# Designed miniproteins, single chains, continued (5), part 40

Each design is a single chain, and the fold is of that chain. pLDDT is the mean over its residues in the fold that is shown.

## One batch from the design tools (miniprotein)

Design m17363
Fold by ESMFold2-Fast:
Structure m17363 (fold): chain A 87 residues (1-87)
Amino acid sequence: IEAAVEEAAELIARIFAEKYGADFEEVLEKTRAVLEADVAAILADPAVAEEVAAALPEARAAVAAETDPAAREVRAAALRVVETALA
């Protein structure tokens, strides 16, 4: 799951740097911290894991409904981390 967090954080940081002119290293550190916290919450509490799992169909629909390709890639990357944590 650490590999999934790193891949998602790098992808999101590149999109923000290339598309929005953000600082790659700053976005990378912040995104990694957020994804690590989300994973920790899912792994620590079965009730959180159940609630997140129940929300997955709606989260997948939100990714599919996203009209901005860059925002869609960001949403899909974050969702993949969550799905990996639930497996």
Scores: mean pLDDT 76

Design m17364
Fold by ESMFold2-Fast:
Structure m17364 (fold): chain A 76 residues (1-76)
Amino acid sequence: SETEEALNAVVNAKDGITAEMVEAAVEAILADPEAAGAWLATDPSKRERLLAYIRSLLLDDPSPAYREAIAIIEGI
């Protein structure tokens, strides 16, 4: 799914995470929280890794969307 693709791009980044990748993942989470929740529930390590990346970028480039996405993920 589009949600799964966006989340996997962030989680599986090898060389570095870009703001565009995180923004795409955040948009996917906000557009379909149920699909995001189902995907993250399959592997707790995906959830923790995604949270770490979003939190890291939030400190440098704060966004209300990032905070909302974190709240949704933490609610899983």
Scores: mean pLDDT 75

Design m17365
Fold by ESMFold2-Fast:
Structure m17365 (fold): chain A 54 residues (1-54)
Amino acid sequence: SARQQRVLDAILAAGAAPLSYAELARALGVSQATVRREVARLNAEAGGDVFHIA
């Protein structure tokens, strides 16, 4: 989804610096629960625990 793509873009833009769920939620204008769900979906689609959020 567009939101899933925006989450991925935000994680990649951070580079080596960890992002928190709260920071991603604020940047994307959604709840932390929504960000956690989208990150979980990205990890599932990647076949493992690939994206690590603080």
Scores: mean pLDDT 68

Design m17366
Fold by ESMFold2-Fast:
Structure m17366 (fold): chain A 59 residues (1-59)
Amino acid sequence: GPKTGAEAGRAAGEAAGRAGASASQSGMIVHNAYGLKGADREGMQAGGAAGLEAGEQFV
């Protein structure tokens, strides 16, 4: 969506989903959680969850 936090979270989630195919899943989850707790936390958390699911399906 147009919300900065939700868009950032979605982009991070999509990247994490794609990277999860090859990178350490544990490390990626920790990094994603850290990013999602930013100033626009709830928007980033919702966007991150949606992006992660979309990223996994996109590959």
Scores: mean pLDDT 52

Design m17367
Fold by ESMFold2-Fast:
Structure m17367 (fold): chain A 107 residues (1-107)
Amino acid sequence: SLLDRAVETIREMARLLESTGTPRGQDLADALLAMARRTEAELRRLLAAGDYEGAIALLEGLKAALEQILREALADPSVPEEVKKRLEELAREALRIIDEAIAELRA
């Protein structure tokens, strides 16, 4: 599903941040993994209940949280430039997939 692809992309971002070996990279990776798990569980609950408005709001919140984590990673001088570029690519892909999922829920 689109959501499985978005979550896997977020997990790839977390693995990349972990690979930096820095405490900040680990903190951001942990935040991404917690966010992915919470979003998966809550979204399944909302969709099972037929709460499409709630599902859309959750996905919009996921986008905002992902953009915040990206900004924090890009502002950190301890994160290598190659890692920052790959994070931007992965974040753009995740955001694109989330927007596609929101569009399907609105259709």
Scores: mean pLDDT 86

Design m17368
Fold by ESMFold2-Fast:
Structure m17368 (fold): chain A 82 residues (1-82)
Amino acid sequence: IKPSEESVELMKETAEEELKKFEEVLEKIKKGEVSQELLDTLQRTLLVLTGLSGFVEGKEKEELEKKREEVEKAIKEIQEKL
């Protein structure tokens, strides 16, 4: 995928949707739910955030990297319990 202004905007929208899914997954994890489906969702979120990190700079990149760390932590928690 070649980065264009439109592509970066679309990636940001996709990342926002994935972050909403991530929040839903976190709520399920807090309730004690552990499943391969949750792990798959977190892995997709991580891939989207990783892709977007190459197209943003400054504060946006810092915030994105912090979110990536949160997703990676959640992935590890589920993997340890599976």
Scores: mean pLDDT 78

Design m17369
Fold by ESMFold2-Fast:
Structure m17369 (fold): chain A 91 residues (1-91)
Amino acid sequence: SMVEEAEEYLRREAEKIIEEVLKENEDWSELVKRVLRAQAEYFTEEAIEKIRKYLAENPNASREEVLEYVERLMEIFRESMRQFVNRLKEI
C-alpha cells in the first residue's frame, strides 16, 4: 500500500540523516545523540500518521494527489530535521 511504501521510505531516509549527522558530529555527547534519534522518530511518526489520516479522510483522492502529499510530507520532514540539527549546533 502507499502507506507502507511511504513509511518504509521515511524510515530509511530518517536513518540516513541520523547516520550522516552522527558521522559529522562524533564529538557530540550521548545525550545530544539520543535527543536527535528521539526527534527523528517523532518526525517520522508524525508524517506516517498524517499520511494515514489523509487517506482515511480523503477516500476520493487521486493517486497523483496522494503522491504529491507524500512528497510534501517528506520535504517537510527533511527540512524539520535540518532546522533541528542547526539548532543543536548553535546552542
Scores: mean pLDDT 79

Design m17370
Fold by ESMFold2-Fast:
Structure m17370 (fold): chain A 87 residues (1-87)
Amino acid sequence: MSPEEQFDKALAEAQKKLEAEPLAKVIEVKIGDYTLVIEFKPTEIVITLKDKNGNVLAEAVLDMTNPEKAAETAKKFREEVIKLLSE
């Protein structure tokens, strides 16, 4: 499975978890040995990628009051995660 496919699968699993628990404040999904943590706050979404030892490898804060900035931040986070999942 490619790094892009692994990330996209994790996002699909996160969406399914949110659909099952729409009021969830934190969602965790596995990407191989990594864990993607999505935390919902009133004006922001915090996305964190952790390794198997709990070390933070990547973090993004999506400002939901600024959709354009949130989209750009999400794009950069995806690129960083794909790079980390690649060898």
Scores: mean pLDDT 80

Design m17371
Fold by ESMFold2-Fast:
Structure m17371 (fold): chain A 64 residues (1-64)
Amino acid sequence: SLNSNLQRGRDSGNTDAVSLFNQSISYYSNGNTSLSNSLNSQGQSLLDQTEADNRRRGEELSAS
């Protein structure tokens, strides 16, 4: 759901994804479900990318 994705964005510190989810919620509230869904998908893609990047950096930092 949008609220679940927004919380995940906040928990991960991904401010760009949070902005997209906030815009998605705004469009949904205004009845623009198509635009809301597009923005939500973009936010999810950013979250997935950030999680992959964080995992890579974590592995590099633990490699001594």
Scores: mean pLDDT 76

Design m17372
Fold by ESMFold2-Fast:
Structure m17372 (fold): chain A 81 residues (1-81)
Amino acid sequence: SSSLEKLRELLYQLLEQGAPAELLRDLIINFLISNGVPEEEARELVDKYIEKLEKAKTLEEKKKVIDELIKEIEELLKKYK
């Protein structure tokens, strides 16, 4: 599986464990930077999705937010490959 699929699996596990939003934010930003995304662009994207994640009420809604984030990351990584 791709690195992006592994990120999704990790984020799902962290959500199920009730991990703080700051931990998810840091993991996703570090993943993006490691894949060539500029730090400012990585932070702007991730902060947008962390806000959506914090507003989600159920685990299933939070997983949908992660799925949307993963799709947007996939498109962004095409620009920086």
Scores: mean pLDDT 85

Design m17373
Fold by ESMFold2-Fast:
Structure m17373 (fold): chain A 75 residues (1-75)
Amino acid sequence: MSVEEAKKEGEEKIEEAKKKEKEPDGVEFQRRLAEEFRAKAAELARQGGSAGAVVVYYDTAEELERLAEEKEKEE
């Protein structure tokens, strides 16, 4: 997997998560998506994939987790 492909997937999913933020399951959706991207990053790293793509998946997971935390706090 290329860095460009990973970035595009991450950006798309972050935007989707932001759009679903106001839905009842918005926070839960964001948390599940963050866990999914962490799992993808770990799997790609184990397979010897692109270090850049691994970092992108990790950054995507962190951003999704940040969105979930921000919504839960609402401060």
Scores: mean pLDDT 78

Design m17374
Fold by ESMFold2-Fast:
Structure m17374 (fold): chain A 97 residues (1-97)
Amino acid sequence: SEQEELLKKAEEEFLKGYEEGKKEKEENPPSEEEQKEYLEELKKLLREGYEISQQPLTEEKKKKLLELAYKIGYLYGRIEEYIEKEVEEKRRRLEEE
């Protein structure tokens, strides 16, 4: 289906971004402040992608979703360990409350 093909391309773009972000992290590790800023940007891109996904798919929107997939992958590659730490901290707080 068209949706399955788009998803496959989005996964490919995410992986490309992820590998580039991971490489840049090894060369220039982000500061704690930069990690927080990247997490906020990641959340914004995820919201934008969700909003576009709720609308009828045009060629422009398909292109935008692929661009978002790459950028999301890139940011994830840059701050993966920080995301995992934040998720674990939130999980611990929910279990103690």
Scores: mean pLDDT 84

Design m17375
Fold by ESMFold2-Fast:
Structure m17375 (fold): chain A 69 residues (1-69)
Amino acid sequence: LEEILRRSLETALELARQGQLAGAKAALHEALEIAKSLGNEKVAEMLERALRERDPASMAELVERALKL
């Protein structure tokens, strides 16, 4: 992963783990735009799924998976 994408994902993960959905979604929107700009379709798909989650734990799980790609 590019460093800038990794940092946005780490921020989103931290906020999701803290239950701060609005902040987590803002960081995920930034990460999604970066992933799309880089052509990383697999990460972009995972982030689109994470953005649709209402449960912070489920969102965090998807972000953790994206960080391993």
Scores: mean pLDDT 81

Design m17376
Fold by ESMFold2-Fast:
Structure m17376 (fold): chain A 93 residues (1-93)
Amino acid sequence: STRFMSEEDEEKLLEKLRKEGAEEEVEEYEKKLEEIKKMKLEELKEKIREFYKKLGVSDEEIESILKSMSEEELKRLLESFAFVEALEKVAEK
């Protein structure tokens, strides 16, 4: 899956987090989304390779995943990684 939750569920969670005082974490996440929108295909692939290598995924599997995905799907995957990072930062408080 290229996303951990639906867009509707994500929007509801972000609104709740803003109301509960996690505005800075939500703003940092939104800034990352804007950065991802500006990324070129090669940078998207590099960032996704780095993430999967950290998780112990093989180079062959990573290249298979990258070949099967469009640029938009790669952006959505990287956005999902940014979302998980934002949730981890909120949970560490």
Scores: mean pLDDT 77

Design m17377
Fold by ESMFold2-Fast:
Structure m17377 (fold): chain A 82 residues (1-82)
Amino acid sequence: MEEAKRLLESTKKSVEELLEEAEKEEDPLKAELLGGEGEGLALMTAASLAVDPEAEEYAKEARRLAEEARERTREIVERKLK
């Protein structure tokens, strides 16, 4: 459980760093790739946590993180396409 918490916290930090880079990226396509990498990382963490029944809530949180990263990426890209 503590290990699952640490993995999720590390993943949240990495996803936020990728989204911050996407915000700073001038090219909408490159911004989309950075955000997509963040979503992918969160999904990988969710899959890893899902193999442990005791980590089910952390796996759900990682899936929510992936959905949030996807939406934030969409918003970033849409702002750059205007």
Scores: mean pLDDT 85

Design m17378
Fold by ESMFold2-Fast:
Structure m17378 (fold): chain A 55 residues (1-55)
Amino acid sequence: VTLPTLEQFQELLLRAATLSEEEAIALVRAWARENNWPQHVEDTLIALVRDRHAR
């Protein structure tokens, strides 16, 4: 199972911070699909995006 590297995780979160919530979620899903990340990683990243947009 392929997990995101720390560098990929940081890059994704930085890009997501500059996007709308919907665009950021779409970006997370696209990267998870391209990198074959497990569903729980995708779900966690989506939750982090939602949390950041809700504050």
Scores: mean pLDDT 79

Design m17379
Fold by ESMFold2-Fast:
Structure m17379 (fold): chain A 96 residues (1-96)
Amino acid sequence: MYTAVVRLRVTAKPGKGDEVANKIAEAGRQAALDAGATRVEVSVEKLSDTEYDVTLIVSAPTPEAARRAAEKAREAMLKVAQEFIDKGEVTSYELL
């Protein structure tokens, strides 16, 4: 098995961080699995009342499959983060 890592830092409005981080993680995990990942490990770390780190460790049978699945996870996570910005629930996000 080969692994690739996707990590996104999100700054959300107070009280919205847990919901936002979990939705971003769910979207990334599903996209990676749909893209051929065999396993996705999700970690959500609360840094403050507004800041969260969402980390996905994506596993696949080949290095190319792992990178592709991680790329699709990243695209899905960024899309959901942007949707939360459009809703006014997220103030910023950053790929780490």
Scores: mean pLDDT 87

Design m17380
Fold by ESMFold2-Fast:
Structure m17380 (fold): chain A 63 residues (1-63)
Amino acid sequence: MEDQEVLSEVSQMIARMYQQGLSPEEILRRVVEYLRRQGREHLIPQATKMVTVVTGERVEPPP
């Protein structure tokens, strides 16, 4: 799967979890776990920005 396809999936995950009432921190945690399982940790900064944009709340990536 290409980075664009992964980011598209991440965008859909964020939207679904936000609609389900998950906190921005919980959404980011789950997205980071997904990216780490896929071996795509280099996308964590972009995914963090996407969570901030969708939820309207600033979040920080986990260390």
Scores: mean pLDDT 79

Design m17381
Fold by ESMFold2-Fast:
Structure m17381 (fold): chain A 140 residues (1-140)
Amino acid sequence: MEDKILDLILRAGEIALEMTFLAADKIEEVDPNRAEEALRMVLSMSYSLQKMQQAAEKKDLEEAIRGAKAIVDLMEEVRRLMEEVAEETGDPEMEQLARILGDMVRLGEEFIKAAQEKDVERAETLLEKMELLLREAAKL
């Protein structure tokens, strides 16, 4: 049961990292002056995912959940940066990607609760929704 929750936590962290790369690439395209800030968030998220991988290898579910929370907090920072860039530039794809990232943050918070409750079925259902949002973002 715990090994399956750890696998789902790692997969959610990978989806969050891939979403943040799409956001950073779009920020670099629309406002190159903000690209270094977006890249620092990607690097921080990559580090948090590496810590979650090390926690999963140790079967430390509490440390893996702390890593997943740090990823969700970083996604909310990226979302705010995208909203600022969308307001400054008027780019409609930036505004749409910021909304998708806001939906992803909410699903990440619900996923953390399901992981804490060891509710595998709920965690799988939330992960499938996060994968759909990632596939929607990748079309912008």
Scores: mean pLDDT 91

Design m17382
Fold by ESMFold2-Fast:
Structure m17382 (fold): chain A 82 residues (1-82)
Amino acid sequence: MLELEYIKDGKKVKVSLTEGRHTLTINGVPVELILDRSNVTANVGTILRIIGLYLDAVLNGDEALANGLKSLRDSLMNALKQ
């Protein structure tokens, strides 16, 4: 299992995810994750999707969403290194 810690609606949340497809919601925005320790391409694709959503949030001035997405990205990158 991968343990993730991120900010959602101004609160720190922790989730434990198995490998496979998941959808997390951050401030009303669905974030699709495909997690596979053996599949670097799927993990990179997940991180790139989060980065894209983060950039859109920054450009739209949505600081709460941007902070949530950044925290999820950082947590996911750290979990995938373990």
Scores: mean pLDDT 79

Design m17383
Fold by ESMFold2-Fast:
Structure m17383 (fold): chain A 71 residues (1-71)
Amino acid sequence: SVDIAALVEKALEYYEKAAVAYALGRDDLGEAYWEKGKGYVDKLRALGYTEEAAKVEAEGEEMIEKARRAA
């Protein structure tokens, strides 16, 4: 079976990496990590875990938004 916890962890990991990259002014790297995070969120949605996907996306997008404002 698909490990939903692993997909959530991977999504958050990549959103965190994106936020750090943006905070350091590494926008291209930030975009690359953000795309990977979105990929795991999309996988969760495709599997029917829409609530989990929305929650992870909201947390990740907030981290990125805060980092981009700080940069």
Scores: mean pLDDT 86

Design m17384
Fold by ESMFold2-Fast:
Structure m17384 (fold): chain A 61 residues (1-61)
Amino acid sequence: SKAEEAVALASQGTPEGGREAYELLMSLSLEEVEEALRRALKQRDSNAASAAGEALKELRK
């Protein structure tokens, strides 16, 4: 899924991967971004959790 792709991009820990992950997450539904955040938290992936958390905050307006 796109959410899994975004988590994988953020998991790279690069500025480029983080930016691509954030842009991808911002194109998804709230539900998909919440799933990405939950996945990142289960994996203890701080980069992916950060990207998903920021996208979720922005999408919640």
Scores: mean pLDDT 80

Design m17385
Fold by ESMFold2-Fast:
Structure m17385 (fold): chain A 90 residues (1-90)
Amino acid sequence: MPSNEEIIEEIKDILLGRMYKLIDAKVPEEEAKKLIKELLRKIGKRYKLSEEVIEELFKVLDEEFKKGLTRENVENFVEKIEEILSKELK
């Protein structure tokens, strides 16, 4: 089985890759947010994250999107997700 650290790194790679593609494709922020929430639910199902954790990730996403969809905000978002997952997967 992958370690919790390996799971977190895989989730980070998936999120960064998707969010960068959405930025590069000039997807509107509202649509990008919907697509990322859908991706987070799929990740939650794959890695057996609780609904409570998924809702916490949605709150972080909503907070970061208030600052606009930029590479810096995406990196800050993923760093916050890493902190949340590091606590919840223990």
Scores: mean pLDDT 80

Design m17386
Fold by ESMFold2-Fast:
Structure m17386 (fold): chain A 82 residues (1-82)
Amino acid sequence: MMSDEEIKRIALVAYQHPSLADVRSLFAGIDLLTADPALLQARLELIGLLGYDVEALRELAKTTPLSPDAKLPADAPAIERA
């Protein structure tokens, strides 16, 4: 089973890749800093049901550099409301 950190990394990579817009949409409105692990697992299952190879996405996320300044729409609303 994929870890919460691996699922969060897939979300971060999806926000940087236009080709992963469907994956990005599944994380829309989720605060990745405070997200329930069960919610993250449910989103991972939905990604698989959409026909994505979740292990290929995991490897893509692992090898894709993340910008340290990357602004995540899922995190930004929660941070801005603080």
Scores: mean pLDDT 67

Design m17387
Fold by ESMFold2-Fast:
Structure m17387 (fold): chain A 91 residues (1-91)
Amino acid sequence: SLEEKIKELLKEVKTPTAKALVKFLALGDEKDFEKVASKLSPNSQKFLKFLYEGRDDLDPSKIDELVEKALSPEEQEYLTKLLNEKVEELK
């Protein structure tokens, strides 16, 4: 099932932000991406777009490192909140 696939991918990530990203990239479509991205800082929008456009080739084990390099702690917290809210809507 999709839920079982998400559970397996979640084993590859450690931070709340990376976990929220894994769930969002598995469940969300382009319209969901546009809605979340529109609420983010320009830096966070660019980061989310990079992950979303590359999602089929993305190594989940690299997401934590990419988050740490690209986003401030405040951007991580806000992105995590928005992604978790959207993921709850999509189930």
Scores: mean pLDDT 86

Design m17388
Fold by ESMFold2-Fast:
Structure m17388 (fold): chain A 64 residues (1-64)
Amino acid sequence: VTEAQIAGAGALAEALTGKPARASLEDGVLRLEVDGRVGEAPATAETATEAAFRATAQLLAQGA
């Protein structure tokens, strides 16, 4: 996963929630944080886009 893919995941979360998002990658897990809520999904370079959507869906399900 590249820094550009991580930044893109954060931008996706911000676009869909309307709130500032933090994006990070730790041990192959993409983590998105919005307003104290967290969405996580396993990510590789090939699955980064899917992981971004899954993590953002978790944020939306939590009311972000």
Scores: mean pLDDT 79

Design m17389
Fold by ESMFold2-Fast:
Structure m17389 (fold): chain A 105 residues (1-105)
Amino acid sequence: AEELIEKAREYLEAGDYEKALEYATEAIKLDPNSWKAWEIAGEAALALGDDETAARYYRKAAELLLSQDPNSPLGYALLSLASRLEGDDEAADRYARRAAELQAA
């Protein structure tokens, strides 16, 4: 699955969001516990204008990160982004503050 994640990241960096999403979703099929694959899929979906799908992917990446490290600043940052895409600015603000606190510690 790592090769697919690297290709997805390469296409994301090149601005080929459709291919980035394709490779990221294939990586998810091989390893659904890869938070990196879910994060890249979220970034690609967001770049394609699909806020609803992006929010779902970011939330899944955050759940996996927080299951491995309950104090993951990135996990809370992804929850903040997902909440903002869902229109929940209060939740987004709370998660963003928590991410910042954990990065400062």
Scores: mean pLDDT 87

Design m17390
Fold by ESMFold2-Fast:
Structure m17390 (fold): chain A 82 residues (1-82)
Amino acid sequence: MAEVRREALIEGSKAAASMKDVETAGEVARLVNQGIGAWENDGPEKAVEYLQKAAELADKAGDKKSAETLREVRERVAEAAR
């Protein structure tokens, strides 16, 4: 579990950092950090919720690659919840 959390934080943060729009990148990074932080207290289901919001925000900003990476991170977190 701790390894999956660390990997999700690193990959999610890298996806945000790769975004073209700096303001949206900051919001995506915030959602990733809040989701992974919530995982420690409320379980991985909360992280899945925040990662979904992060992916949707990246997609709306037109950053398809970062949105795809965030969806893949979300799927790995969801599998860890099973």
Scores: mean pLDDT 82

Design m17391
Fold by ESMFold2-Fast:
Structure m17391 (fold): chain A 63 residues (1-63)
Amino acid sequence: VTSTNLLTAVVPVEEGESVEEAAARAEAIATDFAHSLGASSTRVVSVEERDGKVYVTVEAVFA
């Protein structure tokens, strides 16, 4: 049985940083956390920018 979980990392966009750079940083945080929980794989399912923050949601798969 394969279990899935959604993990969202939120980071502020720093001065001189692009939204894409902030998203990459948030993705790394979410992916590292998922792997620390024993996830076998992760994929990005959404990226949202709101009020100077980037929200990256990843789907973590536990096999």
Scores: mean pLDDT 82

Design m17392
Fold by ESMFold2-Fast:
Structure m17392 (fold): chain A 59 residues (1-59)
Amino acid sequence: KPLNLTLEEQKKVREALNKVINSTDIEEIKKALSQLPDGLREIWLKSLTEEERKAIEET
């Protein structure tokens, strides 16, 4: 389902996703995810593989 996000929220989501895709630093990924709206963070986490989710949650 499409989320009606503000331009600022859309930009933050794109920046967070780009950090996750291009970075191997789990701490940077965690920081980017913590800045996402709660609903988006949960949806995005569900789209990850189990290994990627565990790496982010455990570190």
Scores: mean pLDDT 63

Design m17393
Fold by ESMFold2-Fast:
Structure m17393 (fold): chain A 62 residues (1-62)
Amino acid sequence: SEAARLERLAKDIETRKKIQQLLNGDAESQAEANKLIEELFRETRAEHDALVARAQAEGRLG
C-alpha cells in the first residue's frame, strides 16, 4: 500500500541520518554505524532475491 511505502521511506531516511551522525562520532559510534550499514545491505539483498523469485514464479506459470 501507499502508506506502507511511505513508512518504509521515512524509516530509510531516519536510518541514513543516524548513520551519518554515528560516523562523525568516536570508534564505538563508527562500529554501530557499520552494523547499520551491513543490515541495510542484508535488507537490500533480501528484497532483490524476493523480486527474482517472483519473476521466476511468473515465468513458470507459462
Scores: mean pLDDT 75

Design m17394
Fold by ESMFold2-Fast:
Parts: sequence; structure tokens; C-alpha cells
Structure m17394 (fold): chain A 80 residues (1-80)
Amino acid sequence: SFADLAAQTQAALARAQALLAQLEADPSVPAEVKALARRLLAELQAMYDKGVAEKDEALLRETLERAEALIAFLESVLAS
């Protein structure tokens, strides 16, 4: 359902936010990587808000796919 997709996307964004908080606290992570992660998460949050407001299932699916890609990126940085 749309509600299930929205909830799944919100959960992915919450995970990305938690990983970004870990990234921000890590002094070994370059400032450029932190800045990129902040911008990508902000873009995804805006896409989520628009997708929910407009009930745009395609936009929410794209947001979820990009959020999962961001999670993988953030996890790879933290594992380095």
C-alpha cells in the first residue's frame, strides 16, 4: 500500500539520519564527505515530503531507492 511504502521510506531516512549523526561525530571523516552526505539527505527529505503531500508513489519509490543507496554509502565510509 501507499502507507506501507511511505512508512518504509521514512524508516530508511531515519536510518540515514542516524548514520549521518555517526559520520558527523567522526573526526577522521573529511569535511567534503560530511557536506555531501548532508546535502544528499536534505534532498531525500524534500523528496519524501513532496511524495507524501502529493501521494506520488513513483517519487516515494525513487526516494526509497536513493535512501538505501545513501545508507550503503554512509556505512561504507564508517567501515573505512
Scores: mean pLDDT 91

Design m17395
Fold by ESMFold2-Fast:
Structure m17395 (fold): chain A 80 residues (1-80)
Amino acid sequence: MKPLSEEERERILEAAVIAAAHAYLSGNDPRKAARVAVRTVAEKLGIELSDEEINEIVDEALKRFEADPEGALQAARAAS
């Protein structure tokens, strides 16, 4: 297994941030939405992630959302 590239990881992470922000706007659980987005994008890219790697990316996505909620919400609105 090749390590996840920085570009692939950032793409998955961005999708998770957008999913978390969209869930927040919709009154849904941001963590659950981010986890679904990580799994979905990884599968589309043909990347196999462990549960630990998925949890790490989800935690980072939620930290990014909490650090810049306005930016994340703008990104989610643009993606919708």
Scores: mean pLDDT 79

Design m17396
Fold by ESMFold2-Fast:
Structure m17396 (fold): chain A 105 residues (1-105)
Amino acid sequence: MYKVTLTITIENLSKEAAERVAKVAQEEADKAGLNSTVKIEERIVDPNEKKAVVTITIEGLAESPEEVLELMRKAAEIATKVMNEAYKADPKAKVTVEFRVERAE
């Protein structure tokens, strides 16, 4: 059995934008039958503006390498939608996407 983890980290969003992006990620993960976890951290960058960092973790389990590729495909579709929402909220959003595949024994 294989564990597939997608981690999406988005910087330079307002708190409200971070919450909207996180909601989109959770809804898309739910539609795909995947588990998602969200963490939002506020950072004070300017006295008049609150910036947020949102970390979204999406996990799936696969029994074969072919199922790993299918989970990676679904995760990539979710990541694409999340990226589009982030850039729509702020064109200067910084998005980092990481895939990890581990053998779960």
Scores: mean pLDDT 81

Design m17397
Fold by ESMFold2-Fast:
Structure m17397 (fold): chain A 110 residues (1-110)
Amino acid sequence: SETLEKVKELAEKAFKEFVERALKADKSEYPAIKAEIEAEVTKQLEELIEDPRLQGVLSVLFSSFLDEFVRKALKADKSEYEKIAEELLERLHKAIEELIEGVEELKKLE
């Protein structure tokens, strides 16, 4: 699915930007960085996904994983951030795949 690949690329871009910004920032700034990345993700999802319900579910999913990154990063050394992001990105990719493929299969049954 072209949509699936674009949403997965959006997830990769979001985590890469978050790690790059978090490495240069104080830990107190991480919630603000998360909010800025979430706003951009929501905007990109609105451009990529026609179904408002799927946009909403994906937005919540991305927000949840970005929030988990903040929670883990606050307790970790900066040297661990890339590994934390890679683990979360793999889990987010799987969740995106299951959600989008599930919606596409349901649409084929109508």
Scores: mean pLDDT 86

